Designed miniproteins, single chains, continued (3). Designs and how they scored, part 105

Each design is a single chain, and the fold is of that chain. pLDDT is the mean over its residues in the fold that is shown.

## One batch from the design tools (miniprotein)

Design m11635
Fold by ESMFold2-Fast:
Structure m11635 (fold): chain A 69 residues (1-69)
Amino acid sequence: MIDKVIDRSRDSIDRFRRNPSRQNLMDADISVGISQLTGGIFKSDKSTRDQIDRIQRDFEEERRRFEEL
């Protein structure tokens, strides 16, 4: 279910925030990508799409901070 994919993405971003590393960055990037692809395939409702969009924005902000290191 898409809810589990969203939860996994949030968990991956949380792990990356706690321990910023290239490996955790890649894990988060993959999880976020899967959530976006899943949302597109299932043509999710607006609420689910908004959650996916927020997850993507949160991840992009964390990635930007890491890339400045």
Scores: mean pLDDT 75

Design m11636
Fold by ESMFold2-Fast:
Structure m11636 (fold): chain A 82 residues (1-82)
Amino acid sequence: SSEQLRARIEALRQQANQIRRDYDAGKISAEEAIAELSRLADELDALGRQAEAQGDMQTAIHAYSQASLLRMEIQVIKKEAA
């Protein structure tokens, strides 16, 4: 359902926020943060495709936008680690 898809997207967003906090606090390496954020971005893309298949274009756009934001974050971390 759209409600369950939105709840799943929010859960992944909360996981991404925790990864960013752990990275900023020095609890995890840049490589670990990049790997985890990449995994979450891929899961968000999968949820976006699932929403599209159900005709829920608003949820699909939201999921894809969140995946794009995580990929931008990954590029920032890569620059900080270089």
Scores: mean pLDDT 90

Design m11637
Fold by ESMFold2-Fast:
Structure m11637 (fold): chain A 92 residues (1-92)
Amino acid sequence: MTATVAALDESGKIVDVRTLRGSPEDVAEGAARFAKEAREELGINHVEVLLPLSPEQVRRLAEEIIRRLKEMGIEVKRVEVEGGSIRIELEP
């Protein structure tokens, strides 16, 4: 699959963007790692994942990304799933 992951500042401006390719597991790991890097290197706690999948597939990917973040020791404050978008807010 292919997904676009973006890190957004407090005003919603895109600060960094990455294209992820591979299996659902590869994309989930890549998104979780990107979110960790954005938090640790840029001080950004808002990440959005965009993918042209069904709502059910997007929900499953969101669950997998959250699982990976927890395994990395990163606390997730909020997750919102809307259509082909996953919005993740991390604890500062």
Scores: mean pLDDT 83

Design m11638
Fold by ESMFold2-Fast:
Structure m11638 (fold): chain A 113 residues (1-113)
Amino acid sequence: SSEKVKEFQELAKKIHELLLELEEAIRKKDYEKALELLEEIEKKIEELFELALEIVKDPALQEEIERLKKEMLELLKKTKEAIKKKDYEKALEYLHKLSEKIKEVVELVEKAV
């Protein structure tokens, strides 16, 4: 439905904004705030993938979405570990990869509708 596509797009925008806030928290070395933002991002990413799977009915594209979900959850885990270790450069590297993966899932869902 067009309503679910709009919800997906608005959620993707919110995730992008939270990723920018997370980058700022990492740059300021506010690790407590960074971990709080990462928890919120993880929950919103799970919601984003639930919406993606409701929108996309093609089984082959659903498999691709599930693969992207697993890759993003692994990147979230790596980002969290880098923050805990105070590895600022690694945390930003994983964060930039997360941003690219969100663009990939958005493009995939938009092409499917």
Scores: mean pLDDT 87

Design m11639
Fold by ESMFold2-Fast:
Structure m11639 (fold): chain A 60 residues (1-60)
Amino acid sequence: GDEEDTKGAENALKAAETSTDRAVLLAALHEARYILENSKNEKARELAEKAIKVAEEKLA
């Protein structure tokens, strides 16, 4: 549900911001992309978009 999507996005963002491990960053990116594509919750989508940006910048 919306609460699970928001928590998933928060966890993905935290992992992206706190990790330098490539596997962790890829997992966070995958989870955030899934939430952005499947959730209609605006807060979850905003957190997912931020997680994607942070993970992509670190993976570049």
Scores: mean pLDDT 83

Design m11640
Fold by ESMFold2-Fast:
Structure m11640 (fold): chain A 65 residues (1-65)
Amino acid sequence: AATDKALALAQEAARAAKAGDLETALSKLNEGIEAARKSDNKSVGDYLVKEATKRKEELEAELAK
């Protein structure tokens, strides 16, 4: 399911960020946002898009240093 894929990608992004691989984390967050937008549960999908976008902005700020 698209929701399950979005959650798995968010978890992979978090692991990559913890390992210092911010580029991989950003890529996984982008994939997660796309998967969340395809969710058949709109409320959950919208929430996941919002949270992943927030995480993406934080990682982009770190990469800009």
Scores: mean pLDDT 76

Design m11641
Fold by ESMFold2-Fast:
Structure m11641 (fold): chain A 79 residues (1-79)
Amino acid sequence: STDSMIATALSLSNQGNRLNSIGSQYHSNGDNSTSSTYYTQSSNLFNQASQTGRPASPPLSESSLENSRTFYQNSQISG
């Protein structure tokens, strides 16, 4: 259902945001290897959110995809 898709996409996006925040904390502490791992996991969650939410909310899907791209890029830079 549309409600189920939106709920799942939002849940995945919220998890992605939490992992990104943790990754940012490790990066600030100079732990680039741990930071990279969290940014990669965050990117994967936002990619899943984008795919799940697309049929129900294209704007939410596009936002999630952009976050996925950004956090993946951060994982490569942190690494």
Scores: mean pLDDT 78

Design m11642
Fold by ESMFold2-Fast:
Formats: structure tokens, sequence, C-alpha cells
Structure m11642 (fold): chain A 99 residues (1-99)
């Protein structure tokens, strides 16, 4: 259902933000990997429910939310690694939109 898809997209966004926070806070690699695995599982479930084009639109939405979060963290921390991560996500969004 549309509501179920919206819930999965929201869960993917929140997991991506948690994985980013774990990375920024130098959490154990096992914790970052667990969050990444959980995110991958939700993304797979979203992909199985959507067409290729709809999945692309969902990915763009997830990346745009993650980009906004990264830009906020970059402004708060001044960390060049966070700024580079934001630039990489922005480039990926542009590439997806061009497809």
Amino acid sequence: SKAELEKLVKEAIELAKKALDAWLNKAPESEIQKLSDELAAILKEIAEKLSEEEFKEALIKIYEELLAYLKKKAAETGDPEVEEAAAAIEKQIAKLKAM
C-alpha cells in the first residue's frame, strides 16, 4: 500500500541518518555495519514493491533528506569529511535525476 511504502521510505531515511551519526561519532565498525545491513534490507523491500522508475524516485527522496541532514551536520561541525560526504550525495542525486 502507499502508506506502507511511505513508512518504509521514512524508516530508510531514519536508518541512513543513524548510520551517518554512528560514522561521525566513530562508533564500532560492527554497529555501522549492522545499521547498513538494516538499511540495505529496507531498500531491497522498497525495490521489490516498486517499478525501476518509482524506486529511482524513492532513492532521490532518501538521498535529498540525507543531503539536508549532512549539510546541517557540516554547518554544525565544520568537518571537511562531512562536507565531502554531502558533495558526493549531491553528485549522486544529480546523476540519478539525469537517468
Scores: mean pLDDT 84

Design m11643
Fold by ESMFold2-Fast:
Structure m11643 (fold): chain A 64 residues (1-64)
Amino acid sequence: SLEEKIAAAVDAAITARENGDSEAYQKALDELAKLLSEALGTPVTREQAESVVRTVEAHRKAQA
């Protein structure tokens, strides 16, 4: 599903950040922005996708 693809792209971005892989991180953000644009029917920027990743990271850290 589209939701599963979005979740996978968020997970890829978080993993890339934890590994210090800036190239993989930017690639994951571009994929997430594309998937979010499809889901919302409106253009989503890399910066907006990064905001989504940061929100998910904050929620995961709050549960740790």
Scores: mean pLDDT 84

Design m11644
Fold by ESMFold2-Fast:
Structure m11644 (fold): chain A 117 residues (1-117)
Amino acid sequence: MVELTESGGGTFAEGASLTLTGTYSGDPADVLRLDWWQSSPETGLAGIASIEGDKVAQAERVKGRFTISYDAAAGTGTLNMSNLKKEDTGTYYFVVIARVDGKIVASFGNGAKVTVV
């Protein structure tokens, strides 16, 4: 059984910065892709950033403000959020897509709630 731990949520002012951290307890060699997803009443459930092999992608609205990183040896994904806007309010999910017994499985963390005021 894999565990996903998330930290770094809270209430922040516009223009502030924060870091969200997700940790995956499974074998890093099984990881195919990491994502951060945002859920809010305004945006619905939307992808924010991803790493798949050497490919890094970001949603257009956060480009230049959010940076994603991954330490494969530690199983740690980080979303560094800068110059916060009210539209960044939502619950952020660390998502790991991994191979388990020849199948591709997506696992979601418990969510980190971010409020921008």
Scores: mean pLDDT 80

Design m11645
Fold by ESMFold2-Fast:
Structure m11645 (fold): chain A 53 residues (1-53)
Amino acid sequence: ARTPEEEELFKKELDIEVKLGVLEIKKAVGLISDEEFEKKVKEYQAELDQVRA
């Protein structure tokens, strides 16, 4: 079983990965520019790295 701390980190990681998946879909259907997509991916990736640290 995970500790409460590990469970919280796991939930945060999943939330960020879901947001990244939504960005991929938005880019694929043309709802977001390539520049905005890259900016958002970097922001979410930084959050993910912080959760994993």
Scores: mean pLDDT 79

Design m11646
Fold by ESMFold2-Fast:
Structure m11646 (fold): chain A 86 residues (1-86)
Amino acid sequence: MKEEIIEEALEAAREEAERLELSEEDKELVLKYTREAVEAVLEGDEEKVKEIMEKAMKEVKNPLKALEVIKTGIATALQKLIELKK
């Protein structure tokens, strides 16, 4: 269940990274941090989410696009979690 939500969030994030034309290096880094951020969101750890986003933005060539990808993953995970709770 939780892993399925994470994988769907990562798929949405990957599609957004491709739409924003991120390099392969940035895509790999952003998807790694998107996974960590989604896991932290599902655990309710807001401080960890902020730390992960900060690290991702420091490591990528385009921090604004990286932030957009991470936000897409988080939004997808939250939407799926809400659907499961119905």
Scores: mean pLDDT 81

Design m11647
Fold by ESMFold2-Fast:
Structure m11647 (fold): chain A 79 residues (1-79)
Amino acid sequence: MERERRLVETVVETLRRLGLDPVVVEAIEEVFERRDEAVDREQLERVRPFLERLQSEDPERARAIGAEIAAALERLEAE
């Protein structure tokens, strides 16, 4: 629970820091936070269209976001 919550917070903060539209960040945050326990496949499928659209419209930004998320997750695991 705590670990999964921190993972969601790290992803959301990373997206905000990279300047993603606040409405898109809020939508992603709501999808992840709707479950008290864990991010499951159903919640990930709900976020998928936003990520695919970002990759389609701005592949360079999508790549940068992916790299920052990966780096943030690696830092979280190192803690």
Scores: mean pLDDT 60

Design m11648
Fold by ESMFold2-Fast:
Structure m11648 (fold): chain A 77 residues (1-77)
Amino acid sequence: GSELFGYFNVQTVNELIKNGDDATPEELYNGALLALNAARLSGLVSRETLDGLLELGKKKGDKRVIELAEEARRVAE
């Protein structure tokens, strides 16, 4: 398809959120970076995805993930 690479990144983040209890800290951090990049490149990140990532970051106590998810939310608007 002619879709932007941002769609692939959003799908990866959604799968990470679904499997969040099993996610490693590095997988969670990389997922947060992908969400921020998708927000910056295309705005193709839903609020539901970003809210799910933020809640997962809070549940895991990962400040890096919380900060990246909040930044992605600001960028995506």
Scores: mean pLDDT 74

Design m11649
Fold by ESMFold2-Fast:
Structure m11649 (fold): chain A 73 residues (1-73)
Amino acid sequence: AEAEAEAVAGARDDRAHQRILELAPKFIEKIDPNSPIRKKLEEAIKAGDPRAVTKAIGEYALENPAEVQKILE
């Protein structure tokens, strides 16, 4: 049997990843089309890779925290 604590942690990550994938199109609308972060985000969405999407959004948030706050409202 899998450890329940690990299963709960995995479920939290899955939910966060699902929400990130749902929010990713909104980030694309706000990110400069010439930005390398936008290209990374588009590729991650096409691949269906929630971890890559999360990483790209994180990089964008570090450079543009105010814009991320607007998207998350």
Scores: mean pLDDT 69

Design m11650
Fold by ESMFold2-Fast:
Structure m11650 (fold): chain A 63 residues (1-63)
Amino acid sequence: MVEELINEAREAAQKLVDAGKTEAAASVFREISRLEAEYQAGADPEEIVKRLREVIEKAKKAL
């Protein structure tokens, strides 16, 4: 579900903070906040899921 992916993305961003990659982490957190706002505004859940997965993969690659 969308909420589970938001939590996974936030965990990935926190790992970037822990690794000292603060700019990458800040970028990930901003993208998560944008997607969460879009979801709450009634955006298509499938599109939000796709974008959240992309954010998670970028965060993992940045580690």
Scores: mean pLDDT 84

Design m11651
Fold by ESMFold2-Fast:
Structure m11651 (fold): chain A 88 residues (1-88)
Amino acid sequence: SAAAELRQRSEELRLGAALAKKFLEVKERIEKEGLDDEEALKLLKEAHEEVLSNEELREELARKFYEEVLENEELEPEELAQLELGLA
């Protein structure tokens, strides 16, 4: 049971990180292309479904998220500390 609980928590953390990374990419695209609310919501829904359906993509996005967040000088120390707690 402990091993199953650790695996579930690990999957939840990876999913969260992957979704955060994908949503940041989608947000950048929305801002860059000047998409309206309808187009933005459609893109967000498609991005969410893509991340949920692809385990390999989730692993890659989660890794990229943590690498970029740790190197991102724009993040407040409090935000970085919260992320580190999520990784522990």
Scores: mean pLDDT 72

Design m11652
Fold by ESMFold2-Fast:
Formats: structure tokens, C-alpha cells, sequence
Structure m11652 (fold): chain A 72 residues (1-72)
């Protein structure tokens, strides 16, 4: 299935990027812009978004917890 191929490709790309120290959304986005392969660019954008969402999620959770304490 296309999903299995995408997952495998993303795993390989992630391993390569982690080895290069490109494990942040900023670094991934910058590196993706230097690529000429549209599929690779999309895969990198997804990885960058996933990392960004994790960071934002943590920040939002902290803000929600703080707000709940202030409201109560």
C-alpha cells in the first residue's frame, strides 16, 4: 500500500536527518527547501509539522494548566 511505502520512506528520511542533526522543524524546513524532489519535500514538510505540533502541544498544555489554576 502507498501508506506502507510512505512510512518506510519517512523512516529512512528521518534516520538520515537525525544523523545530520536535522531533527527540528526549522532545520527540516530549511533543508527541504534545498531539495528538488517534490515527494521528498512533502515528506520532510510532514516531519517538520509533526515536530512543530509536538512542541506546540506541550506549550498549549502548559498554558491550559496555568489558566485552569488561575480561573479556579
Amino acid sequence: EEREKRIERVRETRAELEAQGLDSPEALDAWAKTQTDPEKIRDLALLSTAYALRQIGDEIDEEIAKRKEEEK
Scores: mean pLDDT 64

Design m11653
Fold by ESMFold2-Fast:
Structure m11653 (fold): chain A 85 residues (1-85)
Amino acid sequence: SKEQQNLFLQAILSTMNAYDLLSRNEPISKIKDSIISAIDLLLQVDPDDQRAHEVLQQVNNAKTMDEVRKALDQVMELIVERMQK
């Protein structure tokens, strides 16, 4: 639907914003907020996506920049997989 397409586009934009914040060495808390926003939007598109729930838990528990980057990369993988369907 158009609503699901708009939610998915917003998830992409939030993910890109998280990468921008990461590249600028912004605080972990700001990067995590942007990643959480992206995952929340993906879960509005597909509420039963088990991998999205798992990545959300990883982000909430992330304490280092490396852990945040790994979670962000997993969000990008979820987006790429969705685009190929």
Scores: mean pLDDT 88

Design m11654
Fold by ESMFold2-Fast:
Structure m11654 (fold): chain A 62 residues (1-62)
Amino acid sequence: NKELLYKAALDVAKDALSRGWSEKEAFELAKSAIKTVATHLGVKLDDKEIEEIAKKAVKDAK
């Protein structure tokens, strides 16, 4: 499931950065995407795990 969360975050981060959005904005969108997918999958994540996945996705999206 973490792979699906990461891919969703990565896709959103790439799109945001390609539109000229800041890394901070891309990070917030990535967190939102992770929360949405996690809810759909019935997966409970703590805030630290969400931030870690989102941070990696934004870094890899550059």
Scores: mean pLDDT 84

Design m11655
Fold by ESMFold2-Fast:
Structure m11655 (fold): chain A 117 residues (1-117)
Amino acid sequence: SAMEELEKAKKEFEDAKKKLEELLNDPSASIDDVFKAFDELEEAGRRYIELALKLGLDDEAIEAAVALYEAAKKVLDFVSTNPSATLSDLLRAIGAVLRAMGLLYDVSLKTGRPIPK
């Protein structure tokens, strides 16, 4: 059912978010590990948001978009404070923030919900 697909997508999003948060708090984590975890989170987040919007679950969609944007900002902070980060790494992290911000703006417009602070 559509509700079973939503519940699965929500779980995959929450699991990916937890995995990223654990890596961001691990002093041995590499930039590549963090980017891989973020890519998994972005994919799961986009799927969850799309299903939530399709079912009219506007609050869930906006909350997921906010969580993805907050995660992208944490990845940018991790990369920008890492002395081994290249300009390419920094641009990739900036790109992630811009994509998440664009998605949050799109979800806000589609739902009529304000962007939470």
Scores: mean pLDDT 90

Design m11656
Fold by ESMFold2-Fast:
Structure m11656 (fold): chain A 81 residues (1-81)
Amino acid sequence: NEERDNLITQYLVNVLLVPEEKAKEFVKTYREQGEEAFKNQIINYLVTELELDEETAQAYANIILDQEKLQTLLEIYEKKK
């Protein structure tokens, strides 16, 4: 699902400021190993690199996995006119 992968990549890079190379690696994990493996990697990254608590990291991961919420948040945060 290219559209899903693109939305996840855009959110990780533009909103969470994840390096593009790492964002692509996370999306590759989603494609090859599935949603649970991806969710675990994202939570680990958010806790270890962005210093978020586990509850907040889980909330972000759930948003990233919800395509409709992700599109809405990108519209709010990027606000390109």
Scores: mean pLDDT 78

Design m11657
Fold by ESMFold2-Fast:
Structure m11657 (fold): chain A 71 residues (1-71)
Amino acid sequence: DLVARAEALVEEAAELIRQLPEEVARELVAEAQAGGKEAAALYEKTGSLEEMAEAGVRAAEAVLERARAAL
């Protein structure tokens, strides 16, 4: 389930972001929000929950990787 995977990745990223300096945390939160808006825009355009979920997973993975690198 892509939605469950995206949720798990977002939760893991959020836990790591809590451990980062405020400035870095704010940057990663903004990036996560931008990714979420992009995924929502794909759903608006295509009506596809699958495409939205795939975009959400990719965005969450990118934020998680950056959060891990920043620790």
Scores: mean pLDDT 76

Design m11658
Fold by ESMFold2-Fast:
Structure m11658 (fold): chain A 58 residues (1-58)
Amino acid sequence: SATVTVNGQTGTVISQGPNLAVANINGVNDIVAGSSADDSVVLSGATGKQEKATATVS
């Protein structure tokens, strides 16, 4: 699995299919566009917030 960092907070990315993943950041599930292996993903908040995040493959 990969991690994403948004505003200094890290979460684990779980792939839900091609070009779709979910990351849990601070107890909130956010929809992540892109692969969990990508260096860059777009994070869409489940609470109506959208953030651009960078996924780091460890």
Scores: mean pLDDT 53

Design m11659
Fold by ESMFold2-Fast:
Structure m11659 (fold): chain A 86 residues (1-86)
Amino acid sequence: GPTPDEMKAGDLFMRALGMAIDGAPIEEVKEIMKEGIKYGVKAGIPRETLEASIYSIMGAAGLRSGDYEEAKKAKEELLKFLDEEL
């Protein structure tokens, strides 16, 4: 079954998606995403899976807020953060 770190990463990504859909500030969604990435990397979740989560959740945040440039910047910051955590 999934490890505790895999379950924590999944929980954090689902929370970030819920926050994005609910219209929470992009910066708050980004901070929860950073925690999810840390646990995901520790759990050995593939890079491509983590990138897909970043694209999907930040895409949802951009669509919900209409702040596409802020969402794009947050996405780029999260991708850089993922590279630094690997």
Scores: mean pLDDT 89

Design m11660
Fold by ESMFold2-Fast:
Structure m11660 (fold): chain A 83 residues (1-83)
Amino acid sequence: IKEEAIKALEKLKKIAQKYAPEMVPAIESMIETLKATDDPRVIEGILRRSIVIAEMLARVNPSVKKELSDIIEKLKAILDKIK
């Protein structure tokens, strides 16, 4: 679960480096927090924030919409597994 979330956020970071570099520090902070935490509430909060960021980027950058949709689907699938 955490490894899948980290991989999804790293893909999101790569897209943000090209299209929204101002978002990169926030995404890096979320990745670091995921690596350091076992609190499911914190993990859920990061996943929800990551989905919002990815959806925002998809709206303003239609050229990467498919790649962002794949990331959003993965993040939502991970979120559904958290109790």
Scores: mean pLDDT 81

Design m11661
Fold by ESMFold2-Fast:
Structure m11661 (fold): chain A 72 residues (1-72)
Amino acid sequence: SHMQELIEKGEELVEEGRKAGAAKDYETAAQLYREASEYYRKAGDLDKAEQAERMSELFRQAGAEEAALAAA
């Protein structure tokens, strides 16, 4: 029940993160994947939490690269 609700919230956040990433809103995508990771950790799903954390880092890096290219 409670753990399933946490997993479902994490899945919703991953889906929104995918949409943000597809829209090239990398900062929003990174934040959504980070929040998903926190929900997965609360649920005890460490594998999903680590995957979401890696996606957050990748989008954070993509956003930083895009910003650097725009500033050049």
Scores: mean pLDDT 88

Design m11662
Fold by ESMFold2-Fast:
Structure m11662 (fold): chain A 72 residues (1-72)
Amino acid sequence: TVKLTVTVTAREGETVRDLVIGTLFGSKPLPEGVEITIKGAAGDTVLPAGTVVRLDITIDGNKITVTVTVLE
């Protein structure tokens, strides 16, 4: 199991899910068989551009859990 914490800034028009996937995989598509669980915010929520977000990420094989915390 790998655990890491990253702080990222939302870009214009990004949803929480877009931000999470972009942080984990960049410009690559979501790999087949990877299961992502997002906590702390709804994945379809559009964040205002410039919103600072903390992502607490746990990776266990093909299962990824991300806890999203919106900062000031």
Scores: mean pLDDT 78

Design m11663
Fold by ESMFold2-Fast:
Parts: C-alpha cells; sequence; structure tokens
Structure m11663 (fold): chain A 86 residues (1-86)
C-alpha cells in the first residue's frame, strides 16, 4: 500500500468516526494504525501502536492529530474536529 493510500484509509476512518460516534474508539484506532504506517521511519511505531491500543478515545484522537500533522493537513483538520467534539 502506498503512503497516499494509507492516508486515504486514515481519512476514511476519521470521517466514519465523525458520522458514527458509537464506534468512535474503533475508528480512531484504525485511523491511527494507518497513520503510524504512513509516518516517518524515525517514529517508534511499536510504542505508538501500544499507546493507541491502551488509550481512551481522547488520548487516541490526540495521538491521531499529532501523527496527521506530520503527514497530511486535511487529515489533521478532521482529527482536530473529533477532539473538539470530545
Amino acid sequence: MTKEELIEKAKSYLEKALKDPENLRDYLLQATKYLVEASDPEIDKEKLLKLAEEGTPLQIAGLTYDLAKRVDKEVAEIAKEIIKKL
């Protein structure tokens, strides 16, 4: 999967999180997994995935936003909107 395809998958899951709040945590976790894969090799991917698996929705949303800022501005704005609703 290309970096572009990983970003589009993350964006798709964040859009689902906005439309289906009951499954918010699961969608945030999936988006975070794709953003971790799309992220710079210097990032400790194993540590970030563990933090996402163990995190609250707000913690996962914050992590998603921090990852997205480094990868794609549009995805970061969607993550920011999710944080505002939490």
Scores: mean pLDDT 82

Design m11664
Fold by ESMFold2-Fast:
Structure m11664 (fold): chain A 100 residues (1-100)
Amino acid sequence: HMEELKRELEEAEARRDEIIAASADPEATRFQMDVGIELLKKILEGKMKEEEALAKYYLEMLKYQAEVNNTEITLEEVLKKAEEAGILTEELKKEIEKLF
């Protein structure tokens, strides 16, 4: 599992500029890639557990969308997004709730 995360980080860093350039929304993709890379590094360094990183990733994505759309984010929106993605576990829910 940790070897897979390390490979994902290496691929994300190596292909970051290519992925951004190929995106329909380069600025949104840059933001997503940079947040993902930072969180993966923290997981691999043992500074953050995966559920905490996933909660922070979703919060940052929703913050970006809220800023672009001139709206506010809520705990309910983050929880709903995680549920729709099929990833909302009790552990993830607790980590999301800690961010509010």
Scores: mean pLDDT 77

Design m11665
Fold by ESMFold2-Fast:
Structure m11665 (fold): chain A 95 residues (1-95)
Amino acid sequence: SNLKKLLDEVKKLREENAKINSELMAEYGRALQELDALIQAANTDPEKAVGEARALREEIARMRELADKNPVNKKFYERLAAELEAEVDRILARL
């Protein structure tokens, strides 16, 4: 029946959304690790801090790409990415 097909499609979309959300949370966790590395480098080695900032920006770009595939949670992850970018800018401005 058409109703069964719609229910199966909704189930598939929910499973796909849960997978993308798990991948986004994993990328966010990696971005937080890169942010910690940037903070440590900023206090000891400004040249290393520039390299860590590039790595974090690449991770933020990956988060944005995954967020574009998840319209339900896109705004939430875009906000997290923007907060990470603002923190990178604040740290680099103090070098």
Scores: mean pLDDT 81

Design m11666
Fold by ESMFold2-Fast:
Structure m11666 (fold): chain A 67 residues (1-67)
Amino acid sequence: MELIDPSKLTPEEFLELARKALEEKNYGLALQYALQIINKDDPRYQEEAGRILDEAVKLYKEELKKK
């Protein structure tokens, strides 16, 4: 799923949105925002995006495993 607005956002704004999605327990959204940062291939933000992606994956996996 692609959004027009995300292409306008800075990597910092994507990081903020991804963290907010994690706080709201919307792990799918957090994954999407983190992947958008990674796909932009900016080395300065890839590590931070990777950390958020890892957290979102872990939390989403925990929910699926509990089912």
Scores: mean pLDDT 72

Design m11667
Fold by ESMFold2-Fast:
Structure m11667 (fold): chain A 81 residues (1-81)
Amino acid sequence: MDPEKKAKEYEKKGDEALAAGDFVTAGRYYSMAGYYYKLLGDKEKAIEYFKKAVEAYRRDGTPEALEMAEFFEKEIEEIKK
């Protein structure tokens, strides 16, 4: 498995889902990109893509999506420590 290639694939899929107005799918793919960047030790990119996931979930605005946004906000704070 190539984590850098996977991070970029999920980034692209997130962008495509966001452009299509599928905010939950966009949040899911951006969070996957964030996890792969975290695995690579790229904290800045991990935070960037978790923030994009949070924004996508907040834009969906359903209670379930807002819970996912809160979860990834906590992930961002943990990485910053």
Scores: mean pLDDT 87

Design m11668
Fold by ESMFold2-Fast:
Structure m11668 (fold): chain A 115 residues (1-115)
Amino acid sequence: SEQEAFDSFKAVLLDESSSIEEKVEAFFKYENYLTSLKRPSIKTDLNFLSKASLETRKKFVQGRIEIAKYLLEQKKPGEAYAIAYTTENLLKLAFIDELEQEKQQLKALKKEAKK
């Protein structure tokens, strides 16, 4: 299910002992699952973010930022832009006004990925 696929990704992303390679693998496994669906939805991600504590939201967003930075270093700017864009959109759709530093990092990553 979408929930099980998201929960697997979330567990890796929120685990401080997870390597960047494990976070990247978990992200692509989740994205590949969503792409396999006829009508993929961000509803699971939005529901999680809307209910999460500020600390958990920050860890989740920072994990996605780390993945985007790693992808830029691996010369995958298209994938880096996609994760930065979708993360920014998730914050907007979840009505999260906090995490200004993270929002600035996402904007910077999107600009760098477009070069």
Scores: mean pLDDT 83

Design m11669
Fold by ESMFold2-Fast:
Structure m11669 (fold): chain A 75 residues (1-75)
Amino acid sequence: SMDERLLTKQMFVLLAIRTDIDVAAKTGDKSLLDNAERVIDQLEKEAENLPEEVKAEVLKGIAAARAEIDAVRRA
């Protein structure tokens, strides 16, 4: 379905963000966390225009990514 394709696209964007967070954790490059936060903020704003079920899954992914950034910053 179109919603399934849209969800897959958004999940791929979140996977790229989470990959950058993982690289930051492994390399100590804290600037990657700042960039990840900026991209997440933009993605959250854009999520307001998504179908409700897609939006719910994207916002869940955003919350997980933000928690990962916080954990890396505290390490």
Scores: mean pLDDT 84

